Designed miniproteins, single chains, continued (4). Designs and how they scored, part 64

Each design is a single chain, and the fold is of that chain. pLDDT is the mean over its residues in the fold that is shown.

## One batch from the design tools (miniprotein)

Design m14217
Fold by ESMFold2-Fast:
Structure m14217 (fold): chain A 75 residues (1-75)
Amino acid sequence: SEEEQLRKRYEEVIKKALDDFANKYLKEKGLDPEKYSREEIIEEFVKKNFNMTLEEFKERIQRVIDLRVKRELEK
């Protein structure tokens, strides 16, 4: 469906943005990319900067995707 296609597109864009962010963070901090996963970097960042858990962050991202998909489909 068009809804499923739009949702996948937003999920892909966000995944790429988070991957790019994690890679940049590792490089800027001089950290070994073999020792840290993307999820670990995102978890530490959101806890330190936003005082939220990785689960809370994922829920917030899903709400943003849902709102954007709804906007595109309804008007």
Scores: mean pLDDT 79

Design m14218
Fold by ESMFold2-Fast:
Structure m14218 (fold): chain A 87 residues (1-87)
Amino acid sequence: SKKEELIKKLKEIKAQVEAGEITPEEAFERILKLLEEAGVPKSLLESVRKLLKSVEAHARRERLSERQQRNLVISLIDLIIKEIEEL
């Protein structure tokens, strides 16, 4: 299904973040592109976009380490997956 394919791709992004293969910024770009291409509800896309901007702003203000930023992105991906599973 489209939902299963989307979750699989989000888990792949999560694994790449955990391995340090992509930056938080690259992960955010890939997540938004995947959600747009998958045609998720506009409300969900807007919520994710707002959440990503908030996390990025928080990381900059608090001068979070790469490890801390990675952990935030991982937690965010898990939250997005849960929201998609509930669709």
Scores: mean pLDDT 84

Design m14219
Fold by ESMFold2-Fast:
Structure m14219 (fold): chain A 63 residues (1-63)
Amino acid sequence: VSEEQFEADVLAALAEIYLGIEKILPNPNEEAIKYFQRAIDAADAGKIDEARELLNKGREILK
């Protein structure tokens, strides 16, 4: 397993955790959910820089 594969797996796992938590909240933020789902898709495709940017955008929406 390469460092790139490990980073992609970690980004996907983090995005999925954020997505799962947001979905179970009383008032889920649909914009944040959209970005976390995109981050998972990008990470699964090996697009590490895109996945990182999408994850950060979702996190910023929640602030």
Scores: mean pLDDT 81

Design m14220
Fold by ESMFold2-Fast:
Structure m14220 (fold): chain A 57 residues (1-57)
Amino acid sequence: MNTVTFTDTPVSLPGETVLREEGVIVRDGETIREAPVLHAPGARTLATAGDRVELAP
């Protein structure tokens, strides 16, 4: 499991925005994990289930 750190404040850049989706339950093999999914516009995944997501100040 990798740790992915993002700011706790939403970051918006020209042409790119980081979005957080809450309440995602993903089945990783036989383990169900609840993990926030972060992705940029265009559905580019920034963090995946199985990763530990942390928000920095």
Scores: mean pLDDT 40

Design m14221
Fold by ESMFold2-Fast:
Structure m14221 (fold): chain A 93 residues (1-93)
Amino acid sequence: MKKERIQRRLDEVEKRLAEAEARGDEFSKAVLYSQLGDLYEELGDYDRAIEAYKKAIELFEKIKQTRPDVMSDIEIDYLIEYAKKKIEELKKK
């Protein structure tokens, strides 16, 4: 039951990622990749969690450089720092 719930959430996030990609919404993609990282961590799939968090960081850094009007540097830096801390924690597993 718990694993099935996480799988349904993964399917939902992947669907939302496809929708965000179709819109060119890189901010939503970055947030959704961070959520994928959280879900893979819950599944114990630390390698996929790390890759998802890395993708979120990559997208947030791109947004900071190319679209600074979408969100403040302070808010984006908080999201990047969160993902970086998660990667460091998961690399110890």
Scores: mean pLDDT 81

Design m14222
Fold by ESMFold2-Fast:
Structure m14222 (fold): chain A 64 residues (1-64)
Amino acid sequence: MPHPSLSEEEREAIRYTALGIRAAAHDIYEELLAKGKLGPLSAAEQEVLAREEEAKRELEARKA
């Protein structure tokens, strides 16, 4: 639970974990799109996908 008493390192660990979860969800969505199992994306769905792609990019940047 996010709390003002958390250290910078603990807050960073929570953020990193959240990015990991989002990146995994994005991979599943990307796989379904590639297989044509999802119909045309709505504007809202495209926006969500772009945000998840940014989170995945940030997660990979942390590994590099």
Scores: mean pLDDT 64

Design m14223
Fold by ESMFold2-Fast:
Structure m14223 (fold): chain A 72 residues (1-72)
Amino acid sequence: MEEARRLAEELEERGEPRAARALLSVADGKSTAEDFAAFLDQLVRAGEVSAETARRAAEAARRIEEERKRQE
């Protein structure tokens, strides 16, 4: 789950602590990559996250979810 922590740190550095927290929830199995993508869409519409950052984070969340499922 190093990728999840790295990306969460990047999101925090960009001033997006809510997105960072949501990504870590996907890594912990508390939410899905789909739920995270929907949350990012809300942040983009609110002007808090760019569409490019949201797309990259959503792709990473899906990869993190797949890795987590392999470990279960």
Scores: mean pLDDT 76

Design m14224
Fold by ESMFold2-Fast:
Structure m14224 (fold): chain A 102 residues (1-102)
Amino acid sequence: MEELEKAIELLEKGLELIKQALKDNDAKLAIKGIDLAIKGLMAALKGVEDLSEQLKLIGFILRLIGEKYNLETNPSKEAIEAALETVEEALEFVKELLEEKK
């Protein structure tokens, strides 16, 4: 439970940074948001025992690592938007996991 709550907090903070990065066209700020989101997903992974749920969390982590690499090599607003969408999807999934365990 605490792991999923911490995950949500980190994902929400990451999302706020990526939204700001999109407004400012700031790839470094977006990367910082992605790093927080990855930390959040790693925390969520420790809080789940279901293999299917673990694999979905790992999938989000891998997507964010790829999006971070794209921002480091070829920064664009489209790359920031892709990261935003992935973090929004990941946050919704972690919120569903928390509700299922209540």
Scores: mean pLDDT 87

Design m14225
Fold by ESMFold2-Fast:
Structure m14225 (fold): chain A 115 residues (1-115)
Amino acid sequence: MMARLERARRALGEAYNHALAAAEAGGASPAQLAAVLDETLAALDERDGLLAVALQAAALIGLAEALGGDPELVARARRHLEEAVRLLEWSEEQRERIEEAYRRGREFAERVRAE
């Protein structure tokens, strides 16, 4: 269990870092990055832990894709997130929350482009 959790934590960190870099490459400002992360966690009633990191990574993937960020970084972020979901054997409800975070990231990009 511990070794699997350590691998999942590393995969989530890689997903988050690659998604963040992709969103920045897509033109997201530090303020926009902070806002999408805060809004996503608040909307999905998560504060901390591995699921919170997964929700943040998913939102950043959605934001990066919608902004036209680096597709290689987006693909790497997606692979690492999928590996973490597999390793943690998350429930259907938890996977649905991750998908909702991804959609929220995409919707955030649409709001930013409308301004």
Scores: mean pLDDT 86

Design m14226
Fold by ESMFold2-Fast:
Structure m14226 (fold): chain A 60 residues (1-60)
Amino acid sequence: SLEEELDRVEKRLKEAKTPQEYAFVIAEATLLYIKALFDGNEELAERARKIMEEATEKLK
């Protein structure tokens, strides 16, 4: 499910330590964001967006 995929990506975000790992989290969260939007699931889309924002901040 999208929820299980988001839980997995959130866990990877917390465990990420390198720029490459954060970039991978952004890519996966972006895919899940698009999937959530097509499903009309605003809650899951917002979760994915927050993961993208947090991972992007870690790259700065």
Scores: mean pLDDT 85

Design m14227
Fold by ESMFold2-Fast:
Order: structure tokens, then sequence, then C-alpha cells
Structure m14227 (fold): chain A 72 residues (1-72)
């Protein structure tokens, strides 16, 4: 069912974000379906927590990653 796929994708994206927080860019890139360079960029955006534009960009990248995982 679509809800089961969404739940699985949400867990995979959450694991990828956790890998980003731990500095494991290779694991984050694999789980999120992005490049290592994109994973490093997402980590930089997390660190700029006081910048609303950085938070908007980070949220957009997370949504894009979730859509990629759902499409796979």
Amino acid sequence: ADLDRLDAASRQVAAGVEALKNGDYETAAELLGISVEEAERMRELIENKDDPEAQTEFNALVVRAARRVLAA
C-alpha cells in the first residue's frame, strides 16, 4: 500500500538525516539517494540553524530525497 511505502521512505530519510548529524556522508548519500557532496551541503545547512533561508533549502532537499526514495 502507498502508506506502507511512505512509512518505509520516511524511516529511510530519517536514517539518512541521522547519518548526516553523525558526519557519515557516505551512508547519508546512499540512504537519501544523493551525492556525497550534496550530503556535505545538507550538513552545512543544518549547522546554519539561525538562517531561515538555509532551513528552507534543507527542508526542500529532504522532501526531494523522500520523493526519490518513494520513486525507487
Scores: mean pLDDT 76

Design m14228
Fold by ESMFold2-Fast:
Structure m14228 (fold): chain A 94 residues (1-94)
Amino acid sequence: DEYGEKSRQMQSQGMSSRDIGLMLGLEDLGQEDKIPEVLKVVEEAREEAEKLGLDGGMVSNTVIGAALRAAVDGRGDEAVDRARKAGKDLLKNS
């Protein structure tokens, strides 16, 4: 059960069920190899959000959503860069 194994790993890293669902969407689109780097971007964005008093869940959702959108658009190779940009743009506007 691929989903169960990945879900347990993400839970051990403190991810919400919603964020785990979005990450599993990357697997469905054949972008499993991007998950570790997207998780790193989420961690970095969450740390900056905490400094600004922002909701970490909203930031995580935005970052992962951008990666998933890149994969859906056939630009999975840009997933990490798009995630990083989305997090930066959200933090800049808050």
Scores: mean pLDDT 73

Design m14229
Fold by ESMFold2-Fast:
Structure m14229 (fold): chain A 66 residues (1-66)
Amino acid sequence: SDHARAARAGAAAGRAGNFAAAGYGEVETKQSGDPEAARYGELGLRAALAGDAAAATEHLEKSAQA
């Protein structure tokens, strides 16, 4: 689905240290109809805002898999 693809792209950007692209996880979290995907998207955004790119990437990858 489109939201899973966006979450995967956000995770890839997070691995590259691109916080702006990782921030797209907030938009995807609000758009997702899947509560598990939304939850991992929110956790990814919180980690990114805390400066933890590795944790943000892991959560966005789980969001993409949900």
Scores: mean pLDDT 62

Design m14230
Fold by ESMFold2-Fast:
Structure m14230 (fold): chain A 68 residues (1-68)
Amino acid sequence: SWKEKAEEAAKKLLEDPANLSYWGRLATYYDLAKDYEFGKKVFEEILKINPNSKLAQEGLKYFEEKLK
């Protein structure tokens, strides 16, 4: 299931926020699922831990754009 893959990628991304591979998988899965609110929330959580994470900032902006 795409939801299961998204949850797996999100868990891995929380452990290693700089991992481009997991970020790419997460973005793809949530885009396919149209679950932009959940995708946004994951990156917001990462930014609470590391506010200077460029990867997390980019991910947040990606989903913000989808929610327009």
Scores: mean pLDDT 73

Design m14231
Fold by ESMFold2-Fast:
Structure m14231 (fold): chain A 74 residues (1-74)
Amino acid sequence: MDRVIKITEVLDSKGQPVPIEKLVGKRVAVIFDNGLFTNATVQEDGTIRTSLPGKEAKATTSDGYVAYGVAEPE
């Protein structure tokens, strides 16, 4: 059963806010508040799907985008 991480904020490599659409389809490295990590692709709805437990996530791209997200309940 996949958990859904909803992206709430996206920053570019200079720390400037950008639309979530800039991350859609990109491969991200996801680090959770519990120290677990995974790789995922940002979905068209701006979410990340994972089986890993965690409440807050930081997602990074190889080209320097940073996103923050929170897990939806269940």
Scores: mean pLDDT 81

Design m14232
Fold by ESMFold2-Fast:
Formats: structure tokens, sequence, C-alpha cells
Structure m14232 (fold): chain A 76 residues (1-76)
């Protein structure tokens, strides 16, 4: 594995963690839709890592999705 591939996998792990935290907050707010969206983001990243197909574009998309999710939670 290249250093670049390792760095992408590490960033993916951090994004999965961020999505998982957002899911827990959404569950505490009793927002099942936001919790489901957070899980879907985490699952998508995990599947790409498992397949060895994680790209920089996937990381950027996930980062934006998590940011939007966090903003929706902040509106509650």
Amino acid sequence: MSKEELEREQRAALLIMAASVNKLIAEKLNDKELAKKAQEIADEIAELVEAGELTEEDLERARKEIKELSEEIEKK
C-alpha cells in the first residue's frame, strides 16, 4: 500500500467516525431520518475502503455530506 493510499484510508476512518457521532446525536434528538442518513454515509465509505476503490473524490463528497448533516443537526 502506498503512503497516499494509507492516508486516504485514515481520512476515511475519521469520516466514518464523524458520521457515527452525528448518528448518535440524531438518535438523541429522535430524528430517525438524520440517523439513517449518517449511517448511509458511513456504510458507503466503509464499502469503498473494503473494495479498495476509495478515491479523493469519494473523500471530498463524504466530507461535504457530513458537513451538511452536521448543519441539519445544528438547526434542531
Scores: mean pLDDT 81

Design m14233
Fold by ESMFold2-Fast:
Structure m14233 (fold): chain A 80 residues (1-80)
Amino acid sequence: SHMEKEMERLREEIEKLLEEYLEAAKQKKFQEMQKIADEILEKLIKMHELAEKSGNPALQKMAEAAKQRAYEVQEKADEI
């Protein structure tokens, strides 16, 4: 469905931003990290809203998995 494709697109965009976030963390570019984190949060909110509006448990799981992935990467960045 169109909504499933949109969710997949957001997930892919979040993954790319998470890679950029780790690279910024390694370089200690804290201002850049904050901008990337804001973009990730905005996309996670959009995924959550789409999943809620759909009432589809599979899309809700996809949104939750993306959120968990972001937490894991942010924890790794904190160790750098």
Scores: mean pLDDT 88

Design m14234
Fold by ESMFold2-Fast:
Structure m14234 (fold): chain A 88 residues (1-88)
Amino acid sequence: MTPEQREAQALMREAGKRMAELVAKMRAAKTPAQIEAYAQQMRKEAEELKKRLLAVTTDPEMQAAIEEAYKKQLEELDQLKEQLIAQV
């Protein structure tokens, strides 16, 4: 792998750990307000990861893949948020 690919993987791994902790907290939340607060935190984490990944890539195809992954992450987050709010 290139140094840029290694750096991207490290950033994704670190962000993934933080996101997993937030998902666990969101699933344990007892009110819609708590679920919304954790969802907003996850959205900020996803946005920051996107910015950092785009800063270390110059390949247009990789940039497009990063943008696509970001959109999918936001869609999955919105679905999870709605499901959890419906359960409380």
Scores: mean pLDDT 82

Design m14235
Fold by ESMFold2-Fast:
Structure m14235 (fold): chain A 75 residues (1-75)
Amino acid sequence: SLEDELIEAARDYGYRKGKELAKQGKTKEEVLSELERDAQRLYQRMLELGYPEDLARKVAEAFIEGGKKGYDEAL
């Protein structure tokens, strides 16, 4: 479904970002703060575009989880 595609795209994007931040030598705490900030922007943008709040939340959560995984796997 389109919803599943959006969630997976957010997870993949987060994964790539987490990996990049690890390569830059950032701490886990710094990475989590940056991922949370980016996720909040993504969430707000989806609401602005008229997506349901529950989908926007799932997309933002998938982004953060992807980012954590990308960071951990790059170490």
Scores: mean pLDDT 89

Design m14236
Fold by ESMFold2-Fast:
Structure m14236 (fold): chain A 100 residues (1-100)
Amino acid sequence: SMDDLIEQVKRLHREMLSILKDYEKENPEKSREISILRAYVLALFSGVLLAIKRKDFDAALAYVDDLGDVIRENVPQKYADQLLKILDEIKALIQQARKQ
C-alpha cells in the first residue's frame, strides 16, 4: 500500500540521519559543513516524500538521484557507501510502487 511505502521510506530516512549524526560525531571539526549537508539532504528528501504522496514516481526517483550526487560529492566514502546503499533501497521501493 502507499502507507506502507511511505512508512518504509521514512524509516530508511531515519537510518540516513543516524549515519549523518555518526559522521558529525566522528568529525566535530566539520560540524558546520555537515549541518549544511544535512539541510540539503532534508530538503531533497522532503521532495522525495512529497513526490511519492502525489504518485509522481519519476520525480521521486529524480530526487533520489540528486541525493546520491550530493552524497558522492560531499561525504567521505566510509559514510557515503552506507548512505548510497539506503538510497538504493528507497529507489527499489519506488520502482516497485511504479509497477503498481
Scores: mean pLDDT 88

Design m14237
Fold by ESMFold2-Fast:
Structure m14237 (fold): chain A 99 residues (1-99)
Amino acid sequence: SEIEKLLKEIRNLVKQNPDLQPDYDEFLRIFSETPEEKRLDLVKGFLYAFKSKIYLKKGDLEKAKEYADKALEIFPTGSKFILEVETEVGIEELKKAVL
């Protein structure tokens, strides 16, 4: 399953970057509440968001911006209201940091 593969990638990123744990916990909450047909895009969006934060932390500004842009493109419109606000603010701050 593509979703299972992406979830494993997210879990591995969080294990290597424990500062992402609060974002991961909220991601799991939203994932459980998301209709099955929308879960693949949700998981892709959060995977890119986590990668963007990790690359920013490593000082790879070009990759940080690339993954932030990918995350914004594929997040389900109107599906987020708590973690989404935090994620969008984080992605916008990331974009400002790399520009």
Scores: mean pLDDT 73

Design m14238
Fold by ESMFold2-Fast:
Structure m14238 (fold): chain A 100 residues (1-100)
Amino acid sequence: MSEEEHLEEAKRHLEELGKEFGLSEEQLEKAREILESLPFDPSLSPLAHALIAIVRVVGLSRELLDYAREKGLSEEEIKKIIEADIEVGVEELAEAVRAV
């Protein structure tokens, strides 16, 4: 799949996931910005890429993790989704430490 095709598929998944998980328009817009800014990773499906963008905005939930597993994402994709949530938490903590 080309990088351009991957991004278009990921954008479609993001819109459907935003509706499914009840994201606000503000959260969905932020997720779109994150999706476009994330580096292309050929080991990620478009769905995994969209889920990473959502997790960076709203955090990882059991429902989101169960959805990823039910849709047949690989253990490597699931690991990257979990790592994205951890990275945001670490970034927020580092910023809080710098602010004091």
Scores: mean pLDDT 79

Design m14239
Fold by ESMFold2-Fast:
Order: C-alpha cells, then sequence, then structure tokens
Structure m14239 (fold): chain A 83 residues (1-83)
C-alpha cells in the first residue's frame, strides 16, 4: 500500500539493501542466499508496503555487478512466490 511517506520508504529500502548485502557476504550456499533475500523482499512488499519497482530501482544503483545480479534474481523468486 502507498501509505508510507517517501523518506520512510527510502529508510526501509536502505535497510533492506544493507540486510541483503550482509546475507550475500555471510552465506556460502546460493540457494539459501536467494531464499533469505526473497523472504526479506516479500516482507518489505507485504508488511511495509514497498513496491517491487522501488526495490528494483534501488538494486540498480548498486555498483557491484555480482550483488546486483543476485538481488535481481531474488526479486524474481519473490515475485513468483507472491503469485
Amino acid sequence: SGMKKKKEREEILNKLLEEMKKIIESEDNMDEVLDKIAKLIIEAITKDGISQVEIQEKILEIDDPYMRQVMLNAVGIAQARLR
């Protein structure tokens, strides 16, 4: 839902991005990385009212191509699970 102010959404997005980076850096198993990140994305969408578009736009700002690609793959998994 679009009830959150821009600043509040940006703070949630920044926190989400930071948690996703920590998972990628600390977890050796790619299936576990993707599952954990997909769950965080689903929580942001369903509980915090963040849109998939806002998450994707924030991911595209990441300079590290590996982190960016892993996060985008997890967005696809989250989208499939929400259908």
Scores: mean pLDDT 84

Design m14240
Fold by ESMFold2-Fast:
Structure m14240 (fold): chain A 89 residues (1-89)
Amino acid sequence: MKVTLEVVSVEQKDGLTTVTARAVSDENTIKDIVLVFSGDGVSLPGERTHNGTEATITMTAANTPKVYDFVIGHDGSVLGELSTTLTAP
């Protein structure tokens, strides 16, 4: 299965970091998308969309002011070769 994982946006505002991530496949194989924050604080799951070839998730982490490392994955895997990690301000 060939899946591309990407971060669409990262926004830090009023002590909240909001991340939007997307998974895209050339096959109708996307079941879910996972976003994991590393660090202190509570992550609140937000909106999800899924249409078989694309899935998006928006997640908000509350705790200020912190740098967050996060990883995205698909189909419940966050450690695969199709994961990426970005640091949010």
Scores: mean pLDDT 57

Design m14241
Fold by ESMFold2-Fast:
Structure m14241 (fold): chain A 80 residues (1-80)
Amino acid sequence: MKPITEQFREELLKELEEAYATDPRISEKKVEIAKHVLDESYEKGTSQELTRKMLKLILEAETPEEAGEKAALLYVENSE
């Protein structure tokens, strides 16, 4: 699969900003966790598909704490 690129990272950052602006269920803390995961994925060359999946789970999580836990577990389970 194609690794995360600077362009893809920028596209996901815009998607996160739009989601935060339009969905009142998405807290600022969830966006912060998602941005952190996005930056780490870019630095490590994580696949685009895995990165999108992690961000989706973070934004869909019930709490920011659960979001962080789900992201970490998914990364470990699907790390190359």
Scores: mean pLDDT 74

Design m14242
Fold by ESMFold2-Fast:
Formats: structure tokens, C-alpha cells, sequence
Structure m14242 (fold): chain A 62 residues (1-62)
């Protein structure tokens, strides 16, 4: 139950969400395939940080 608040304060989650939002904004404002690819790259970095946070929590329970 208290882990919900911990997830929100996790720096990896915060940074991952920021990068994901930045990537999505780049995609939303993209005018060509190259700009879409750049936005996808930023979003994937954000997803990577979120995955790392999830793996750290999973390993702590294993």
C-alpha cells in the first residue's frame, strides 16, 4: 500500500515520465519522419528508465 507513494517519489520514475512526455511532444509536433524518429528516441529513453525502476522493485521482492 505505501509503495504507491514510493513509486511517485522514485527519481527514475520522475525522470522517465519527463522524457516520455518530451518524446511524445516531439512526435505530436513532428512534420516529417525524421522528427518522429527523434521523438521516439527520447520516449524510448524515458521507457528505459521506467523499466529500470520496475526491475529494481521486482528484484527487491524476489
Amino acid sequence: MHKFDVDKSNPLVQEGEKLLKEGLEKIKNAKNAKEVAEGVGVALRGIGLLQQAKLEEERAKA
Scores: mean pLDDT 74

Design m14243
Fold by ESMFold2-Fast:
Order: C-alpha cells, then structure tokens, then sequence
Structure m14243 (fold): chain A 83 residues (1-83)
C-alpha cells in the first residue's frame, strides 16, 4: 500500500507540473484512499509527501480556469469514492 500511494503521489505531482489537473485529481484521490487504509506507521511516512502534493494541487486549482478546476475536483472525488 505505501509504495503504491507514494507512486500515485509522485505521478500526481508530475501531472500538476504539466497542467493536467484532472489526472492529478484522480491520482491524488486514489493516493488518499490508500493512505486511509494504511497502517499508522505507513501513514506517518506518507504524511509529508501527501501534504506537499495536496498543497500543490490546491494552489494549482486556485489558479486554474473554472472548467478545469471543476473537472479536476470531480476526478478527485470520483477516484476517492471508487477506492
């Protein structure tokens, strides 16, 4: 679980850098779902990477156009709920 969550967080950060906020939202949603299922020890190890990625995503959403921000948010919620 931890390795998969770290991989998803890294891919989410790359998607943010490329301006692909919909993909970033999906990847972050999946990563957070895995984080919540992880052990307390794994959650502590994931926390810094998760917090950084959440901050970058939120900052990108605040600067995005309305349509992109809405679609990114939908992708995040869908991925989180489906996991």
Amino acid sequence: LKEKALELLEKAKEAIKKGDLVTAGELLGKAISLYLEASEEDQKELQPELDETKKLFSEALAKADEETAKEAGKAFVKAFNES
Scores: mean pLDDT 82

Design m14244
Fold by ESMFold2-Fast:
Structure m14244 (fold): chain A 71 residues (1-71)
Amino acid sequence: MSKEEEARKLIEETARRVVEAYDAGRLTPEQTQEIVALIREARKALESGDVEKAIEYANEARQRLDEAVAA
């Protein structure tokens, strides 16, 4: 798998988990907006060819999601 495919998979998995957590009532609207903004930045970075930046934003989105769900 290319690094681009790996980054895209990470973004898609994180976005799916955000939807699941929101539907389960585990995220506030504010937490959801913050995580979605990071996912949006990750997608923009990937489209511009900055795979490293895309992975960085996607990982930040995952950390924020994990923290929010743990609370």
Scores: mean pLDDT 83

Design m14245
Fold by ESMFold2-Fast:
Structure m14245 (fold): chain A 65 residues (1-65)
Amino acid sequence: LGYDIARTYADRMIRGLPPDLAEELRERVDKAEAENPYDAGAIIDTVETFFREHHDELAASEPAV
């Protein structure tokens, strides 16, 4: 459940980043999908972890993590 929403969320976050960061986040999301197919939580957690490395306060404000 929510897998399509998680993918859309990841795509939106990726498109909001500068090209280099967008590519790095895309790579991390692809890896998470390969390791945990159909796991919306794994995709969301990967995105949250990436942003937390840059902005801990932003990750803490997200209801998913």
Scores: mean pLDDT 70

Design m14246
Fold by ESMFold2-Fast:
Structure m14246 (fold): chain A 68 residues (1-68)
Amino acid sequence: MVPQEHIDAAEEIVRKALEAGMSEEVAKALAAHELQRGSAVRPGAPPLEPLSPEEAEKAAEQALKRLR
């Protein structure tokens, strides 16, 4: 299961991307990419443990749903 900390980080990335005028698909892809890297997940934030591609996609999807 995806940790809540990773979902919260993804939510921040998705929110900022959407506020910057990016599409939902681009925002979700960006969040998933950053979670897979496990570093610089948010500007100035400490690195998180890297997720698998599947877990990162699930975290980004959950973050997007939380902003509905």
Scores: mean pLDDT 73

Design m14247
Fold by ESMFold2-Fast:
Parts: sequence; structure tokens; C-alpha cells
Structure m14247 (fold): chain A 95 residues (1-95)
Amino acid sequence: SALEAARKAAEESVKLVAESNPELAEQVKKLAEDFIAAVEAGDVDSAESLAGIMESMAEAASPETSKALRKAAELFRDAAALARAEQEAAARAAA
């Protein structure tokens, strides 16, 4: 499910960022909590926006942390895309 993907993305993202930047990992953890809440609420637009914030953080980071943040953003985008697909499938079933 999208919610399971979001939780896995959150866990992996925090671990990846913590390896190079423990201080940023705390911010990523907060973003991950907000991301899981957005996916659980079916707020795909907010979930996609949070993935975008992760990408913006990567642009300002050191090369090692940037690589981790871009991987984190990819995991978040994949989970958000799955959430959007579930929303579209539900909308088609209701039509």
C-alpha cells in the first residue's frame, strides 16, 4: 500500500541522511512524519510538496548529504506516486 511505502521511505530516508548529517536527519524525520500523515489522510498534493522540499534541501547540502537527500526524495516521490495511483483508481471505481 501507499502508506506502507511511505513508512518504509521515511525509515530509509532518515537512515541515509543520518550517515552524513545527523542534524539534517532530525529535519528529515520531521518531514517524514508529515509525509506519512499526508499519505494516511489521502493528501497527495501535500505528500508531493514534501518530496519537493527534500529535493530543495539537497541543492543546498554538501555532495554526500545531497546524494542521500536525493535518494530520500526519490523514495518519497515513489510513495506519493503510489498514493496518487490509489486515489485515481478509487475515483475511477466511483465513476
Scores: mean pLDDT 82

Design m14248
Fold by ESMFold2-Fast:
Structure m14248 (fold): chain A 89 residues (1-89)
Amino acid sequence: DLAAVFDRGLAVIDKAINSLMRKGDMDTAQQLSDLKAQAREAYAAGDYRRALELAIQGLELAGAAAEKAGDKDLAAEIDAVLAELRAAL
């Protein structure tokens, strides 16, 4: 189910945004928020491929930030959802 995989991707991006905001990394949190908004807009427009590509881009940024912060649980959750989104392309 494309909608379920996409929604799970955005939910993990939200977890990453909240983690970054708690740590004071407002610039990366804003970049993720912008990518999430663009992904939702593309999905609403019926451009599912672009929506998936934007969600993948956001999760790759989130994964790099989680790894740098030593947040292994969040990094593992991001990696799992990235694999599912890449398989859906």
Scores: mean pLDDT 89

Design m14249
Fold by ESMFold2-Fast:
Structure m14249 (fold): chain A 103 residues (1-103)
Amino acid sequence: DIEEELEIAKKIIDILRKAGVKITVSEVEVETEDGKKKVYVVKLEISEEAKEELSKIMEMPPEQAIKGVEAAIANAIMDEKEGRKPETKEEEEIRKRLLELVE
């Protein structure tokens, strides 16, 4: 249910903002059969307390929760750069909030 996903995303973003997360975004060029493409690698540095909160909200181990958030931010950046449109208004809101974290 997309409304549940939006509520979970809001909780995750609130945890990250309150924790003073450090977000590092790296652009790397990779060679593909269609030529050179830019990919984005996202790394989060947060407190152990914030990792445990993310783990509880996402119902997964802390390391998996961090990787999941990093992947979500990387996907939001890629979708925005490629001009891909979100399928729902809730998905659009999630993407906007994730992109605001890296501004």
Scores: mean pLDDT 80

Design m14250
Fold by ESMFold2-Fast:
Structure m14250 (fold): chain A 113 residues (1-113)
Amino acid sequence: TFTLTESGGGTFAEGSSLTLTSTVTGDVSSIFRVDWFRQAEGEPRELIATAGPVDDTAPAVAGRVSASLDLKKGTATLSLTNLKKEDTATYYTVVTDVLGNTYTGAGVKVTVV
């Protein structure tokens, strides 16, 4: 079983940058990938980046997002640059283990003003 703790949320100025970190506690050697999701109020959840065997980023944030995963430490990092008001959302991680089980973090609120 994994426990996910996201940090780095808050209120940010439009055009600035943010870094979010998810710390995964458990058997980190069994992590297969980490997916970063966001959900704006009244909107469906959106996958924005994947870090793992194949790294990927959503078109809405392409060129502005970087995601990484340190498998030895169980630390996933998401960086967003040139923040837009539409980046306002709750951001959270989903860990998939090598057996295909999924674990979801509680998330962190990001507001762009």
Scores: mean pLDDT 80

Design m14251
Fold by ESMFold2-Fast:
Structure m14251 (fold): chain A 65 residues (1-65)
Amino acid sequence: KEKIKEVVEILKKAKDSGKAAEDWMRSNKLSDDEAAEVTAALAQAGNIAGSDEPEALAKALEELL
């Protein structure tokens, strides 16, 4: 769950970029399991928020923590 927390912080700082989470995963060399967990959480957050906007995704992810 710590990786999801880090993604939330990145999304809040990168309001203009929908690729912030992808860039973060690439930079931090996540394991396949960690990358899958983050990707699944982002997909759930997108469904909950009904939006791909970084700020909305960050708020939905915080609810999943």
Scores: mean pLDDT 70

